# Ledger of designs, part 43: designed miniproteins, single chains, continued (3)

Each design is a single chain, and the fold is of that chain. pLDDT is the mean over its residues in the fold that is shown.

## One batch from the design tools (miniprotein)

Design m9567
Fold by ESMFold2-Fast:
Structure m9567 (fold): chain A 86 residues (1-86)
Amino acid sequence: KADEYLVLGQQYLKEKDYEKAIEHYKKALEIDPENARAWLLLGEAYAKKGDYEKALEYYKKAIELAEKKNEVGLLDMAKENIEKIK
């Protein structure tokens, strides 16, 4: 299940193991490429690594999908994350 990879990825993100977090978020996206939360978390992991170009790409994808699904909370989180890396 995609959610299982998101939970594992979030644990690695808390441990500051950004490479393992990214790996697990990408596995979640292989199962469900429309998962806005997975794109948001992938962007956060890249931002933590200092890869702001990839972080912006993935935050924009999260915004696109969250708008499509009317996920207002994810939209607000993605927009805040973009403001933090300007």
Scores: mean pLDDT 84

Design m9568
Fold by ESMFold2-Fast:
Structure m9568 (fold): chain A 78 residues (1-78)
Amino acid sequence: MEAKKKEVEEKVEELRELARRYAEQSTPDVARQLLATARTTEFGARAAVKKGNYEEAKKVVEEGRRAIEQLHQQALAS
């Protein structure tokens, strides 16, 4: 149980760091969206872990990562 919880928490931390780095390269509006997406993903992943649903927690993190990468790509294309 602890190992799975640690794995999810580490993935959430990596996602927050990624969003912060992308935010530093972005406009204020995109930066706000990136950080908000990371916060929402962290909340959802932790809620799933609290229910013992580690597969759901991993899906939440993966969806959050995809959303952050999509926002970054859209900012670069503009």
Scores: mean pLDDT 82

Design m9569
Fold by ESMFold2-Fast:
Structure m9569 (fold): chain A 89 residues (1-89)
Amino acid sequence: SINERLEELGERIKELKKKAKTPGAQYFLDTAIEYIKLAQEAPTKEAMIRSLEYAKLAIEQAKKVEPSLKEELDEVINEIQEIIEELKK
């Protein structure tokens, strides 16, 4: 289910925050976790998609400040995008 995928995504981002060495990356990953939680609690598909788009933006910022996490963060971005595309069907 989408909720199960969002829960797994939130846990993956939490593990990446533990690997993050810069305060900036930790801040942006924490922001992404908050948006994933908002997506799980979203009352509509539109609200869920909006929260997921903001989560993607936060992950992109984390990737800029800590390029060493780029590969793992790109995987997270791709998974968020797949969920958004499924919601749009």
Scores: mean pLDDT 89

Design m9570
Fold by ESMFold2-Fast:
Structure m9570 (fold): chain A 72 residues (1-72)
Amino acid sequence: MSLGEVIREISRLTGMSRQEASKLLNFLAQTLGLSKVEAGKRLIEEIRKLPSSVTGILAAIEAILALIKEAE
């Protein structure tokens, strides 16, 4: 999966713009010590683990918290 594909999928799942999704991936890549593509793939996986009732920006927040907790 390319970086552009990862950014589009995160934008689709969270309702963020592609620019917002790209900035979020920059932050996660630095925080987790991963590439932007790997950070994005992990974020998508965590969002997909969430119940279907958790959507949009809340899904993004929950997934980010799960990734940070796993990195501890």
Scores: mean pLDDT 81

Design m9571
Fold by ESMFold2-Fast:
Formats: sequence, structure tokens, C-alpha cells
Structure m9571 (fold): chain A 84 residues (1-84)
Amino acid sequence: MDLDKLNAELLKASSVQEALDIVNKNLPDGVTAALEDNRYLVITSDTPSNKVTVDLETGEVVSSGSTTFDKEAEAIGKALKNIA
């Protein structure tokens, strides 16, 4: 994923939902991002089955399945925190 391009597109988003749509468009196949309780960013992979949760109030990872996309999840969470 090109984080510089993603961050530039996220700066144009006017809402967290629009930002999520941009994120999901840029995530690889089998990986999705969703909001839970309007606070947590949840990134889910189906192969391997894994889940990373980021607290949007702090921008910190609160749950991780030790995946290769943990750094990407943290970066996305911090970008969404700046929009929310």
C-alpha cells in the first residue's frame, strides 16, 4: 500500500466514513477496515484470518494478531484520528 498517496487522499475526506471508503479502496484483496462503536478502527484479514484494532481516541493499537499489516493499521488509525 502506498501510504503517502493514501494520506493525501485521506486529507480530502470530510468524514470518518469517507476516509474508511478511501482506506478500503487502497487495502489489498481479503483485507477490510471498519468502525466499531464510532471509536475503534478494526482491520480484518481473511487469509490468514487475523484482526487488528486501533483506538481512534489515542491512535494506538489495542489488539493485534501479530500480522504484517500492523504498521499499516497504526498509520491508518492515526490518520483517521486526525479527521475525527
Scores: mean pLDDT 68

Design m9572
Fold by ESMFold2-Fast:
Structure m9572 (fold): chain A 64 residues (1-64)
Amino acid sequence: GSMAEEIAQLLEELDRKVTRLVVEGRPEAALELLAEAAKQHPELRERLERWAQSIADTYGLEVP
């Protein structure tokens, strides 16, 4: 696939994992997952950091 397809698949996988962790009452684990993904994919860092900030604000947590 193209780079765009690879990025779309990554974001879809992250969305499934983050949603599962949040639904299970584990928003801190979701923040850790997004922080790890941002380190591995710096081209997505701003998007992933904004997503993490939204979760942190919702659950009264601090972003790493």
Scores: mean pLDDT 83

Design m9573
Fold by ESMFold2-Fast:
Structure m9573 (fold): chain A 77 residues (1-77)
Amino acid sequence: MVAEAVELITRAMELNIQAREAEAAGDLERAAELRREAEELALRAQALIDSLTDPAALAELEAATRAAHAEMQAALA
């Protein structure tokens, strides 16, 4: 389950990076589509997270999310 949540979050982050790139290129329609897909995946991940009560599993998920966010920031630099 943690692996599934991590996969969904990673995909959502990748789509958000692509959405920002599309927006920077002036393709607002593609950016909107990519953001909608990312939001759907994020909502699915959140439902899985809400079922987690193990602190170790939550810490693993937070670390993975933090790493994905750092990659996004690097891509924007």
Scores: mean pLDDT 77

Design m9574
Fold by ESMFold2-Fast:
Structure m9574 (fold): chain A 100 residues (1-100)
Amino acid sequence: KEEEEKKKKEEEEKEKELAKELEKAVEERGKALGEANDVIRLLEEKDSKKAKELLEEIKNLMKKASEAYEKGREEGLKALKEMTKKIEEKAKKEKEELEK
């Protein structure tokens, strides 16, 4: 009852923190997808089968992240971060193979 002001401050801090993490995760995902799209374009010219496989893997990762987001924002945030990391790893590996 006397802690209403304290509760409001705690709620504001948590919401502000979650909002910042969501913004950062969305930005990082955008960068990872951009890199992956560049790699897919290069793969289309050299190995169209690998390009299709990479695109399908990215679609599957995006679907899993979307399903997690439906369960809750915190679960969605975790899934978004994991998806971004996996996309970055796959794009980097395929890019390294293209440069060899």
Scores: mean pLDDT 78

Design m9575
Fold by ESMFold2-Fast:
Structure m9575 (fold): chain A 64 residues (1-64)
Amino acid sequence: SRVLERAELARELLSEETLEVAREVAEKLREIGDKVDEAIKKAKELKAKGLSPFEAFLIALKEL
């Protein structure tokens, strides 16, 4: 699948720092559980203010 090939390439191109941030986000998602919808809503508000989707989501998770 082209999707799987591209996902594997993206993983290889990500820095160690980016992977560490991704792990921290995954742990926070497990911690907040059912409040994931609140994090998504907050991230959408931050994205509307000009932040990138990834940055907006990280800030939303930190504020919960």
Scores: mean pLDDT 68

Design m9576
Fold by ESMFold2-Fast:
Structure m9576 (fold): chain A 76 residues (1-76)
Amino acid sequence: MEEIERELLERLSEDVARELLNLIRRLVASGADPEEAKRELIPLYAEIEAAYKAGDRAATQAALARLAETMTRLVS
């Protein structure tokens, strides 16, 4: 768990990294594979943060939709 937090902090702001770490923990508790969750969700959160900071509403909305679909697939 400490290793994943460090990895997230290298790519994401502290607040976003903590949110994603808690999300991964919840998904794993629901049956998701930890490595699959990391591989899929870290790039998506980075994309969401970048789009949000750039003020790109369309890109942010599209990335959030992909996040919702990915979360559903990871626990299926």
Scores: mean pLDDT 76

Design m9577
Fold by ESMFold2-Fast:
Structure m9577 (fold): chain A 58 residues (1-58)
Amino acid sequence: MVSFDEFLEMLRAWGFPMNPEAVARWERFFRRFDTDGDGYLDEAEWQAMLANLRGSLE
């Protein structure tokens, strides 16, 4: 499973801004895919989120 902190490290590695406002927006985005509300994404939710993220950047 992927935690929010691991998600943020991935975004930082991909060159996304990491200011507090950006982090807050990414937290809201992450929560949309955290269907069980436990603060973690399973593999299927993680892959779905990556597909949506890629679509949003195009």
Scores: mean pLDDT 76

Design m9578
Fold by ESMFold2-Fast:
Structure m9578 (fold): chain A 55 residues (1-55)
Amino acid sequence: ATLADAAPFLEELAALSPEERRREYDALLARAQADPRALSPEELARLLALGHATA
């Protein structure tokens, strides 16, 4: 996924608290680690957006 694909999620994620963003990021990362092929393209874009939102 690219930053352009993540752009709609960036606005949504800016509305979340830092704690909520961290929990979402940790949950998606844990799913990716448990099953590397389980994440949808939308979930991958959301993970990228969360990483950028916390940078």
Scores: mean pLDDT 71

Design m9579
Fold by ESMFold2-Fast:
Structure m9579 (fold): chain A 88 residues (1-88)
Amino acid sequence: KELEEKLDRLMAQSVLALQLKHGIVTEEHERFRAEHPEETVSADEGVVAFISDKQLTEEQRKKIEENVKKAAEQYGFKSYKIEHLLKK
């Protein structure tokens, strides 16, 4: 449940950030700010989560971080926030 709620939040945040990058502002942006005032939604910052059902090795973590950075750059984000979630 907590993992699903966290993932839903991160996915929504990523979509909203991409919309802001393209000059799109919707009622969903206001709703997100009301529900998650501690989180930021910015045209300059991408948000990504990776989920695993087991502990990742150091090599796997570095590879994922590199791939996430490249993906964020492809979408034109200046920075990115990464969260690693373990499936229980």
Scores: mean pLDDT 67

Design m9580
Fold by ESMFold2-Fast:
Structure m9580 (fold): chain A 68 residues (1-68)
Amino acid sequence: SKEEIAKLVEEAIKTATPEDAKVLEEAKKLIEEGKVREALEIINEAAEKSKNPEPLRKLLQEVVDKAA
């Protein structure tokens, strides 16, 4: 559900860099609007350019697991 995905994003914000946390806050807003695909796209873009991508990659994997 979108509530479960939003909660996963909230948890990722706690361990993300300040720059990545801003992207995750935007992604959370998109998820709450039902724009889950757009949210995942900006998270993936942030992960590719992040200095510490591990929290973002973990988040993406957890979302895939919940969608299955």
Scores: mean pLDDT 81

Design m9581
Fold by ESMFold2-Fast:
Structure m9581 (fold): chain A 85 residues (1-85)
Amino acid sequence: SAEELQRRLRELSRESSRLVEEAARRAQADPSLLPTLQRILELQQRVQDLVDEALRALEAGDLERAQRLIDEVERLVEEMRRLLE
C-alpha cells in the first residue's frame, strides 16, 4: 500500500541520517576515516534525491515506480552500513 511504502521510506531516510551521524563521529575521532565519511555523504545525497523521486511517484499513484525507487534507497543504505563495518 502507499501508506506502507511511505512508512518504509521514512524509516530508510531516518536510518541514512543516523549512519551519516555515526560516520561523522568516527571521522572526528580518526581523521583517516574522512574518505569513508565523504563516500557516505555522497550516498546520502543520492538517497535524498531518490526519496524525493519516490514521494513524487507516490503522489502520482505510481506504486510500482515508488517500490523500485524505495528498493534502490534500501540498497544504498545497506552500502552505507557496510562502509561502517
Scores: mean pLDDT 89

Design m9582
Fold by ESMFold2-Fast:
Structure m9582 (fold): chain A 75 residues (1-75)
Amino acid sequence: RPRLTRDDVVRAAAAIAREHGMAAVTLRAVAERLGVSVGTLYRHFRDLAELKRGMLELEVDEGIELLEEAVKKVT
């Protein structure tokens, strides 16, 4: 599958943060990890702040999924 998605970029950024800390998360570091140009990342994110917002959105979505599983155990 040749398509780079917004989720692929967010997951790569999250992996960099986990391995090297949040300060290591830059558009260039993410581009190097994915083997693409920084320009390719700008097709999905305007800037680093939007990428960091995407990372937060991913964490929130995972938190909601865990909450839904907890609710299913009660109801």
Scores: mean pLDDT 73

Design m9583
Fold by ESMFold2-Fast:
Structure m9583 (fold): chain A 71 residues (1-71)
Amino acid sequence: DELVRQGDRAWREGRYREAGELYKQAGDQAEKAGDTQAAIQAYGRAAVAYQRAGDLEAQKEALQKALELSS
């Protein structure tokens, strides 16, 4: 959970775009490890962070990743 911890720090500091990138990377790592639930949660957090950053395209991509893994 190193990337999640880094993302949480960026979120607390108001760096929402950086938090989104870190949560997305955490989701990518969890997906590669076969940890589907961790990947869904990380991509969901990335989507919320991208929404706060105003990056609607990155938000949509993160939500699509979470949806694909949950279906």
Scores: mean pLDDT 88

Design m9584
Fold by ESMFold2-Fast:
Structure m9584 (fold): chain A 119 residues (1-119)
Amino acid sequence: SVSLTESGGGTFKEGGSVKLSSKVSGVDFSAVEKEWWRSTDKTPLGVVASISADGTKTTYAPEIAGRAKISVDFSKNTLYLEMSDLKLEDTATYYNVLLASKSQPLPVFGKGTKVTVVK
């Protein structure tokens, strides 16, 4: 019943930028905390950015802090992750993750969107 449709992945140049999107359905978008997670061949699956249910509070992992922006569009039920000054180390599969404090099991993951950064 919950669906996460991720897009915006692909191959990008080092120093470039990317905008990932995830359209959410089957849940009250304004009631759930949303995160972006990533995994690489060298880094286990982990959170890189989070945004509160109301969209007012954001956090970023040190690896992307200052280069990334997590945001939501409540009119489109869509979560975004924008990254600038892309590094080779940003090559990863990125997942939208939904957290609901009273819904278990958690988290609910999207299928993943691949981002490849090349020189």
Scores: mean pLDDT 84

Design m9585
Fold by ESMFold2-Fast:
Structure m9585 (fold): chain A 70 residues (1-70)
Amino acid sequence: GSNKAKAGEALKQVDAAIKEGIEAGREKIAEVKKEADEASPSESLELNNAADAGQAALDAAEKANREAAE
């Protein structure tokens, strides 16, 4: 049967797991940006482009998760 309280608890657990995943992803992107600072100019550009694309994807995922939890 439907149980609103259990559904709410499950959603909180899923939200926490998603937030942890997004946070870990952002930390990894920050590491890539640090590597870009120490890389050659061509490698730095490639790494920064990849990091920026990854950050945009994580931001979109966080926004979608937040909006779905309205």
Scores: mean pLDDT 75

Design m9586
Fold by ESMFold2-Fast:
Structure m9586 (fold): chain A 67 residues (1-67)
Amino acid sequence: LTEEQLEALAIVAAALLEFGVFGSVDEAVRWALSQLPYFDRVKAEAETLRGKVSEDTFERVLAALKA
């Protein structure tokens, strides 16, 4: 995964985790990785969510994506 892909996926997955769509970081990460074929859409969505996700949730999801 590129740094750009990691950041965008982490933003969207973190937002969905905070919205209660996913019950765990692991579940959010699995969903995020399944969205790679739709990256242009994910990137656009991440830009609308930038600054609306807590730093703590973003860092947790980002760390899990890098594992």
Scores: mean pLDDT 83

Design m9587
Fold by ESMFold2-Fast:
Structure m9587 (fold): chain A 81 residues (1-81)
Amino acid sequence: LPEINKENLLKVQRFLKLAGYLDKVTGEYNEEFKEAIKKFFADAGLPVDGKLDEKTLQAIREKLEAGEDGPAAALYRLLSS
């Protein structure tokens, strides 16, 4: 994830571990985390590049406004807290 701080990185990694995409929370933006976030994004209907750019944030917002309370909404809530 571009420009993600350590706190948000740890939040996302813990979420991915609980969701079964990641085995270990390291607090590092490594290849294991990159592959985990890409798989999660694919399952959540988000862009598979795993980037939290403006387009991805707009896609998440559209899903929330459509009343979707799925994996994409859960990720957005983690990053918004």
Scores: mean pLDDT 67

Design m9588
Fold by ESMFold2-Fast:
Structure m9588 (fold): chain A 75 residues (1-75)
Amino acid sequence: DEADKYVKKGNDLFSQGKYEEAAKEFEKAGELYEKQGDLEKAAQSYLLASASYRQAGKDKKAEEMRKKAEELREQ
């Protein structure tokens, strides 16, 4: 699964302290899970991206990812 590969990359990057790069990988995973119709995994991936962007000091991007996750739970 391509989306699972992006989650793994994000986790590996996060463990290295590469938070902005990790966030981008989790964001890609979220987009792919949405296309697959797996809204729960998409929401979880966007929340991981949000946390990672926040850790990187990218507060606006973190909030955008949090809102994407929220919207998926309302569908």
Scores: mean pLDDT 87

Design m9589
Fold by ESMFold2-Fast:
Structure m9589 (fold): chain A 76 residues (1-76)
Amino acid sequence: PAELILEGLEALAAGDEERARALWEEARRALAALPPEEAAELLGELARRVALEAGYSEEEAEEIGRLAREVALAQL
């Protein structure tokens, strides 16, 4: 699921919104098959990595990852 989200972000950056939506729909289905805690951890780690690539500091990326995990767990 993390790979599909990252590929979707790359598609969005390239201006391909349709491909991004299709990839994220697949990612949602894959995440729904995981236990909630595992899905939340995966989303948190992904958010941290994306933040680092976007130019946030290591500390900011860790905080973003923690928040993303918390929000994901609350939604699941």
Scores: mean pLDDT 77

Design m9590
Fold by ESMFold2-Fast:
Structure m9590 (fold): chain A 60 residues (1-60)
Amino acid sequence: AEERVREAFDTLSPAERHAAAEAIDAGDEEALRPLVERVARRAGVSQEQARETLRRMLGG
């Protein structure tokens, strides 16, 4: 699941990846939501799994 989320995240534009990192750093759930949905859809996982994986990858 984590590998698929990482691959899906890498298919986002540079601007979208930057926006996701900023949203996670700021705790901005509204800004993060559309990016989580897109990653989850591309990775074939739940939005909750995508969100938690992205937080681990980008939040440190």
Scores: mean pLDDT 81

Design m9591
Fold by ESMFold2-Fast:
Structure m9591 (fold): chain A 66 residues (1-66)
Amino acid sequence: RPRIEVHATSADPEKARRVAEELQRLVDELLAAGHSLTDVLRAFGEKAREYLARGEADSVEAVISD
């Protein structure tokens, strides 16, 4: 039942929006499939590092609320 909200920043607002949308979709799909919060955050971290390494985002953040 925890909610995860994804935020991304980039010098290019279009890239920031795309990265945030793709990471939000990933976490929403994994939560809907019954994955644990720990597994969801691990998958998020792996994918976020890929976007950062490609220069698609300057930062990414997951905010957890219940």
Scores: mean pLDDT 83

Design m9592
Fold by ESMFold2-Fast:
Structure m9592 (fold): chain A 109 residues (1-109)
Amino acid sequence: MSEAAKEALEEIEKLLEEETNPRAIAAIEKLKEVVKESDDPVVAAAALAAAYGVKENPTEETGYEAGLLVQEALANPEGVTAEEIAERAREMGAEEGAEKAKELIEKYA
């Protein structure tokens, strides 16, 4: 597992420790598995942004958007920019997630 994936996983695990919403817990657990299966910093950042989004807005719509972001990053990590990940995190209501995802890409990508 890459350093980017390790850092993203640590942050996602912290989000899970304080989460009580079953929908958010289920979605974030799935995002943890994605981070474990990829060494790409863009995939790790997308999963981290998605986890923050689901935590801020634990709705079906946000879960779907989070899933799409991660699927796009997995399919073509070079086609997804730090700015796009941050924008999509903000659209999910996750300003902290947007900043954390950008920091991860700037550090490791």
Scores: mean pLDDT 83

Design m9593
Fold by ESMFold2-Fast:
Structure m9593 (fold): chain A 72 residues (1-72)
Amino acid sequence: LTDEESRAIHELAQAIGAAPDKEAIAEVATRYAKKLGASDEEIKELTERVLAAPDKAAQAIIAANGILKVAP
């Protein structure tokens, strides 16, 4: 991971912690994935997985793992 990617993941974790609902978490994940160079298709798949998660902790884990998969 680059320093920029590590910082983006840290900011993502903080933003997810502050998010009020599933939709806000999905939006945060989408924005950070896009910032890290994810394609529209990858962003769509990540958003769908986050929205399908059973709770906020699972959503945060899915978002973080999805972004790490996009980062080279």
Scores: mean pLDDT 71

Design m9594
Fold by ESMFold2-Fast:
Structure m9594 (fold): chain A 58 residues (1-58)
Amino acid sequence: MLRVVAVEDYEAKRPDELSLKKGEVAELLEVVSKDTVRVRKDGKEGLVPGSVLRPLGG
């Protein structure tokens, strides 16, 4: 399972986005575009800018 961690707080700006707090871990589901990924956290799915995320493990 591929995981990412938020390196800064992100507040959802659109209904399809997910809010994350700095240090929270989410499952990476898909890379939607160059700058946007779909993640799942605590049973919720949403879009987050890739710039606020770092991969865990590699």
Scores: mean pLDDT 81

Design m9595
Fold by ESMFold2-Fast:
Structure m9595 (fold): chain A 68 residues (1-68)
Amino acid sequence: MKTAEQYAMEGAKYLSEGDYEKAIELFKKAIELDPNNALAYSLLGLAYRKLGKVDEAEEYFRKAQELR
């Protein structure tokens, strides 16, 4: 069984490799397991920003701030 932290770490690895789509998938899994994970929302926002999806990125950054 993978934890939210394990999914977030795997997502961060794909994010660093430039695989933003795979990173998004893994960060979404982290959020499914831990909906209060502010870090996962921040990283999801960063991944969407890297894809040029500014509106989606801003929404996830806002959620991350609400959880801090």
Scores: mean pLDDT 82

Design m9596
Fold by ESMFold2-Fast:
Structure m9596 (fold): chain A 60 residues (1-60)
Amino acid sequence: MSKLSSRTTAAMIRSIADGDEKSAKELVDLMKAYEKAKENGDLKSEKEYAEKLEKKVEEL
């Protein structure tokens, strides 16, 4: 289970509520890239996108 998934969802909801469409879009795009990498078994890309998501969530 990914703690990151829950935190990313919460950050997206907060960004949308605050009217920060840019941050919400960035989180959506990163989450899509992360899920794509996970689906393809690309562990390197999965880790890279997970780190980018974590950083973006921390910035919010």
Scores: mean pLDDT 75

Design m9597
Fold by ESMFold2-Fast:
Structure m9597 (fold): chain A 62 residues (1-62)
Amino acid sequence: MKYIAKAIEDYEAKRPDELSLKKGDIVEVLEIVDEYYLLVKNLKTGEIGLVPKKVLELLSEE
């Protein structure tokens, strides 16, 4: 995995293309969509969706 991030707060999806996260969930960053959103995969559930960049902390970049 190239970029790993951690959810720093709970997030509830507001649109069908968004992903809900729980604080502490580890995600893989698949794409930087814009200045506000990342496309991520939740490593616990395997679900893919958009989340606000502000709810994630980058842990690893390679």
Scores: mean pLDDT 80

Design m9598
Fold by ESMFold2-Fast:
Structure m9598 (fold): chain A 53 residues (1-53)
Amino acid sequence: SLEDLIKKGEEAEKKGNYWEAAVYYGQALTLRPDDEELGKKALEAFRKGIEQK
């Protein structure tokens, strides 16, 4: 489940769907709340999503 969420987030990023990627990484953080790497992935995807017009 955790690996599937990360994989879906990465695939969303490859497609340029940063909001979707942020959602998947955020769900992965529900399973690993103190995972700083997942936190960075979620934050970066969210920031890129904001930058999309």
Scores: mean pLDDT 79

Design m9599
Fold by ESMFold2-Fast:
Structure m9599 (fold): chain A 64 residues (1-64)
Amino acid sequence: MIPILVIVDDDGEEAYKIGRRIAEEHPLEIEVVPVVGSVEEGEKVARELEKKTGRPVEILDLSK
C-alpha cells in the first residue's frame, strides 16, 4: 500500500512546493496531503486518513 505524507505549514507555500516535488518524484510510492495550520490540525488529518484508508501516515512539520 502507498503511504501518505501529511505536510504541515502555517502559510501553505512551502507545504505545496515540497508536496508537489515529492509527488512528482514518487507518484506511485507516496501520496502527499498538504495541511495549512498547526501540527495539531495535521495530526487530526493524519489520524483520519489512517482510519479511513488503513495506510501508514507520516507527518512532516514545516511550521517551526
Scores: mean pLDDT 74

Design m9600
Fold by ESMFold2-Fast:
Structure m9600 (fold): chain A 62 residues (1-62)
Amino acid sequence: NKLFELTLEQIEHLLENVDPSKLSPEKQEEIEKAREALKLYREGKEEEALEILKEIVPALQR
């Protein structure tokens, strides 16, 4: 899924440029979920990664 891959790349770039200590606890939890989704994707668990991403990225729920 090309859209899924592009979303993961965008999340990686955002995580590289964001300082978690400057974010609210709620936003920090969303970032932690995004990191978990990236880890699952790299482990070949694409379906599990997509489920987590749908929770934190509403655009993927279309």
Scores: mean pLDDT 71

Design m9601
Fold by ESMFold2-Fast:
Structure m9601 (fold): chain A 72 residues (1-72)
Amino acid sequence: MEEALKRLRARADELVAEIEKLKPQLSNETIRAYADARIARLREEGLKEGVPQDEVDRIAAETRARVDEILA
């Protein structure tokens, strides 16, 4: 569980870093669609690896907020 939670947080951080690199090259609409799809996969992976739903939902919400901030 602790390792799964760390992996989920690391993958979320990687996604945010990818979005920062992609923002100058892609439209906000394209980036948002990509981010939403990646966040949905992160939620599924976290749940499958035994991360509690509350933690998965928190990390997903925080990641979405960070993406929205980059797109502002």
Scores: mean pLDDT 83

Design m9602
Fold by ESMFold2-Fast:
Structure m9602 (fold): chain A 55 residues (1-55)
Amino acid sequence: SEIDEKIKKLNEEIQKLHDELVAASEAGDTEAVQAAIDELRKKAKEYIELVKKKN
């Protein structure tokens, strides 16, 4: 379904952002860390809403 496709894409985007967050943290790039956290929060909310719609 369209919702399942969106959920899979969001999971991939969240995983990529998590990897970027780890890399930025290890580099000490505070601005990149904050940007990654903000994007992860947005993607997590979208994921929860899509899962709720599927139910």
Scores: mean pLDDT 84

Design m9603
Fold by ESMFold2-Fast:
Structure m9603 (fold): chain A 92 residues (1-92)
Amino acid sequence: MAEELLKEGREKGDKAVEAAEKGDLEKAREYALEAVKLYVKAEELGNKEAMLAAVGLVLRLLGLAEDKRLQGDEEAAEKLREIAREVAKLAE
């Protein structure tokens, strides 16, 4: 169960990053929040990797935010930073 939740969380996290890369920030946020909720549940069930996976998702979203900033897309960069902050807060 905990390992299955971690796997589902990773799949949702990958979908969040893919959506963000395509510019679909609404879906990126939806998938990122689903991923972190799955990671929190996996951690509650004793999975020691789940919080590291949550941190990894935050870092991936912040990396994409920096890429968007360098491309001149300040709006997308800020929205990605907001999503990363929401993920980090839920992982607390």
Scores: mean pLDDT 88

Design m9604
Fold by ESMFold2-Fast:
Structure m9604 (fold): chain A 75 residues (1-75)
Amino acid sequence: MKEKAEEYEKLGDKAEAAGRYTLAVLFYNNAAQYYKELGDKEKAAEFYKRIADIHEKAGNKLSAEIYRKKAEELK
């Protein structure tokens, strides 16, 4: 479980560095879900915030708001 969360985090980081933002969002969302299952709410919230930032920069303001809310709900 923890290894999968870390693997998706690394895949997301590589996708984001390559400018592949759609893939980065997919991988970060998977990482966030695994971290939630592990009880690491802080890490899960961090990835939802990163997804929100990507959507905001892409002009997807509604999607950005949805992911910011997901991050806040984890607290």
Scores: mean pLDDT 83

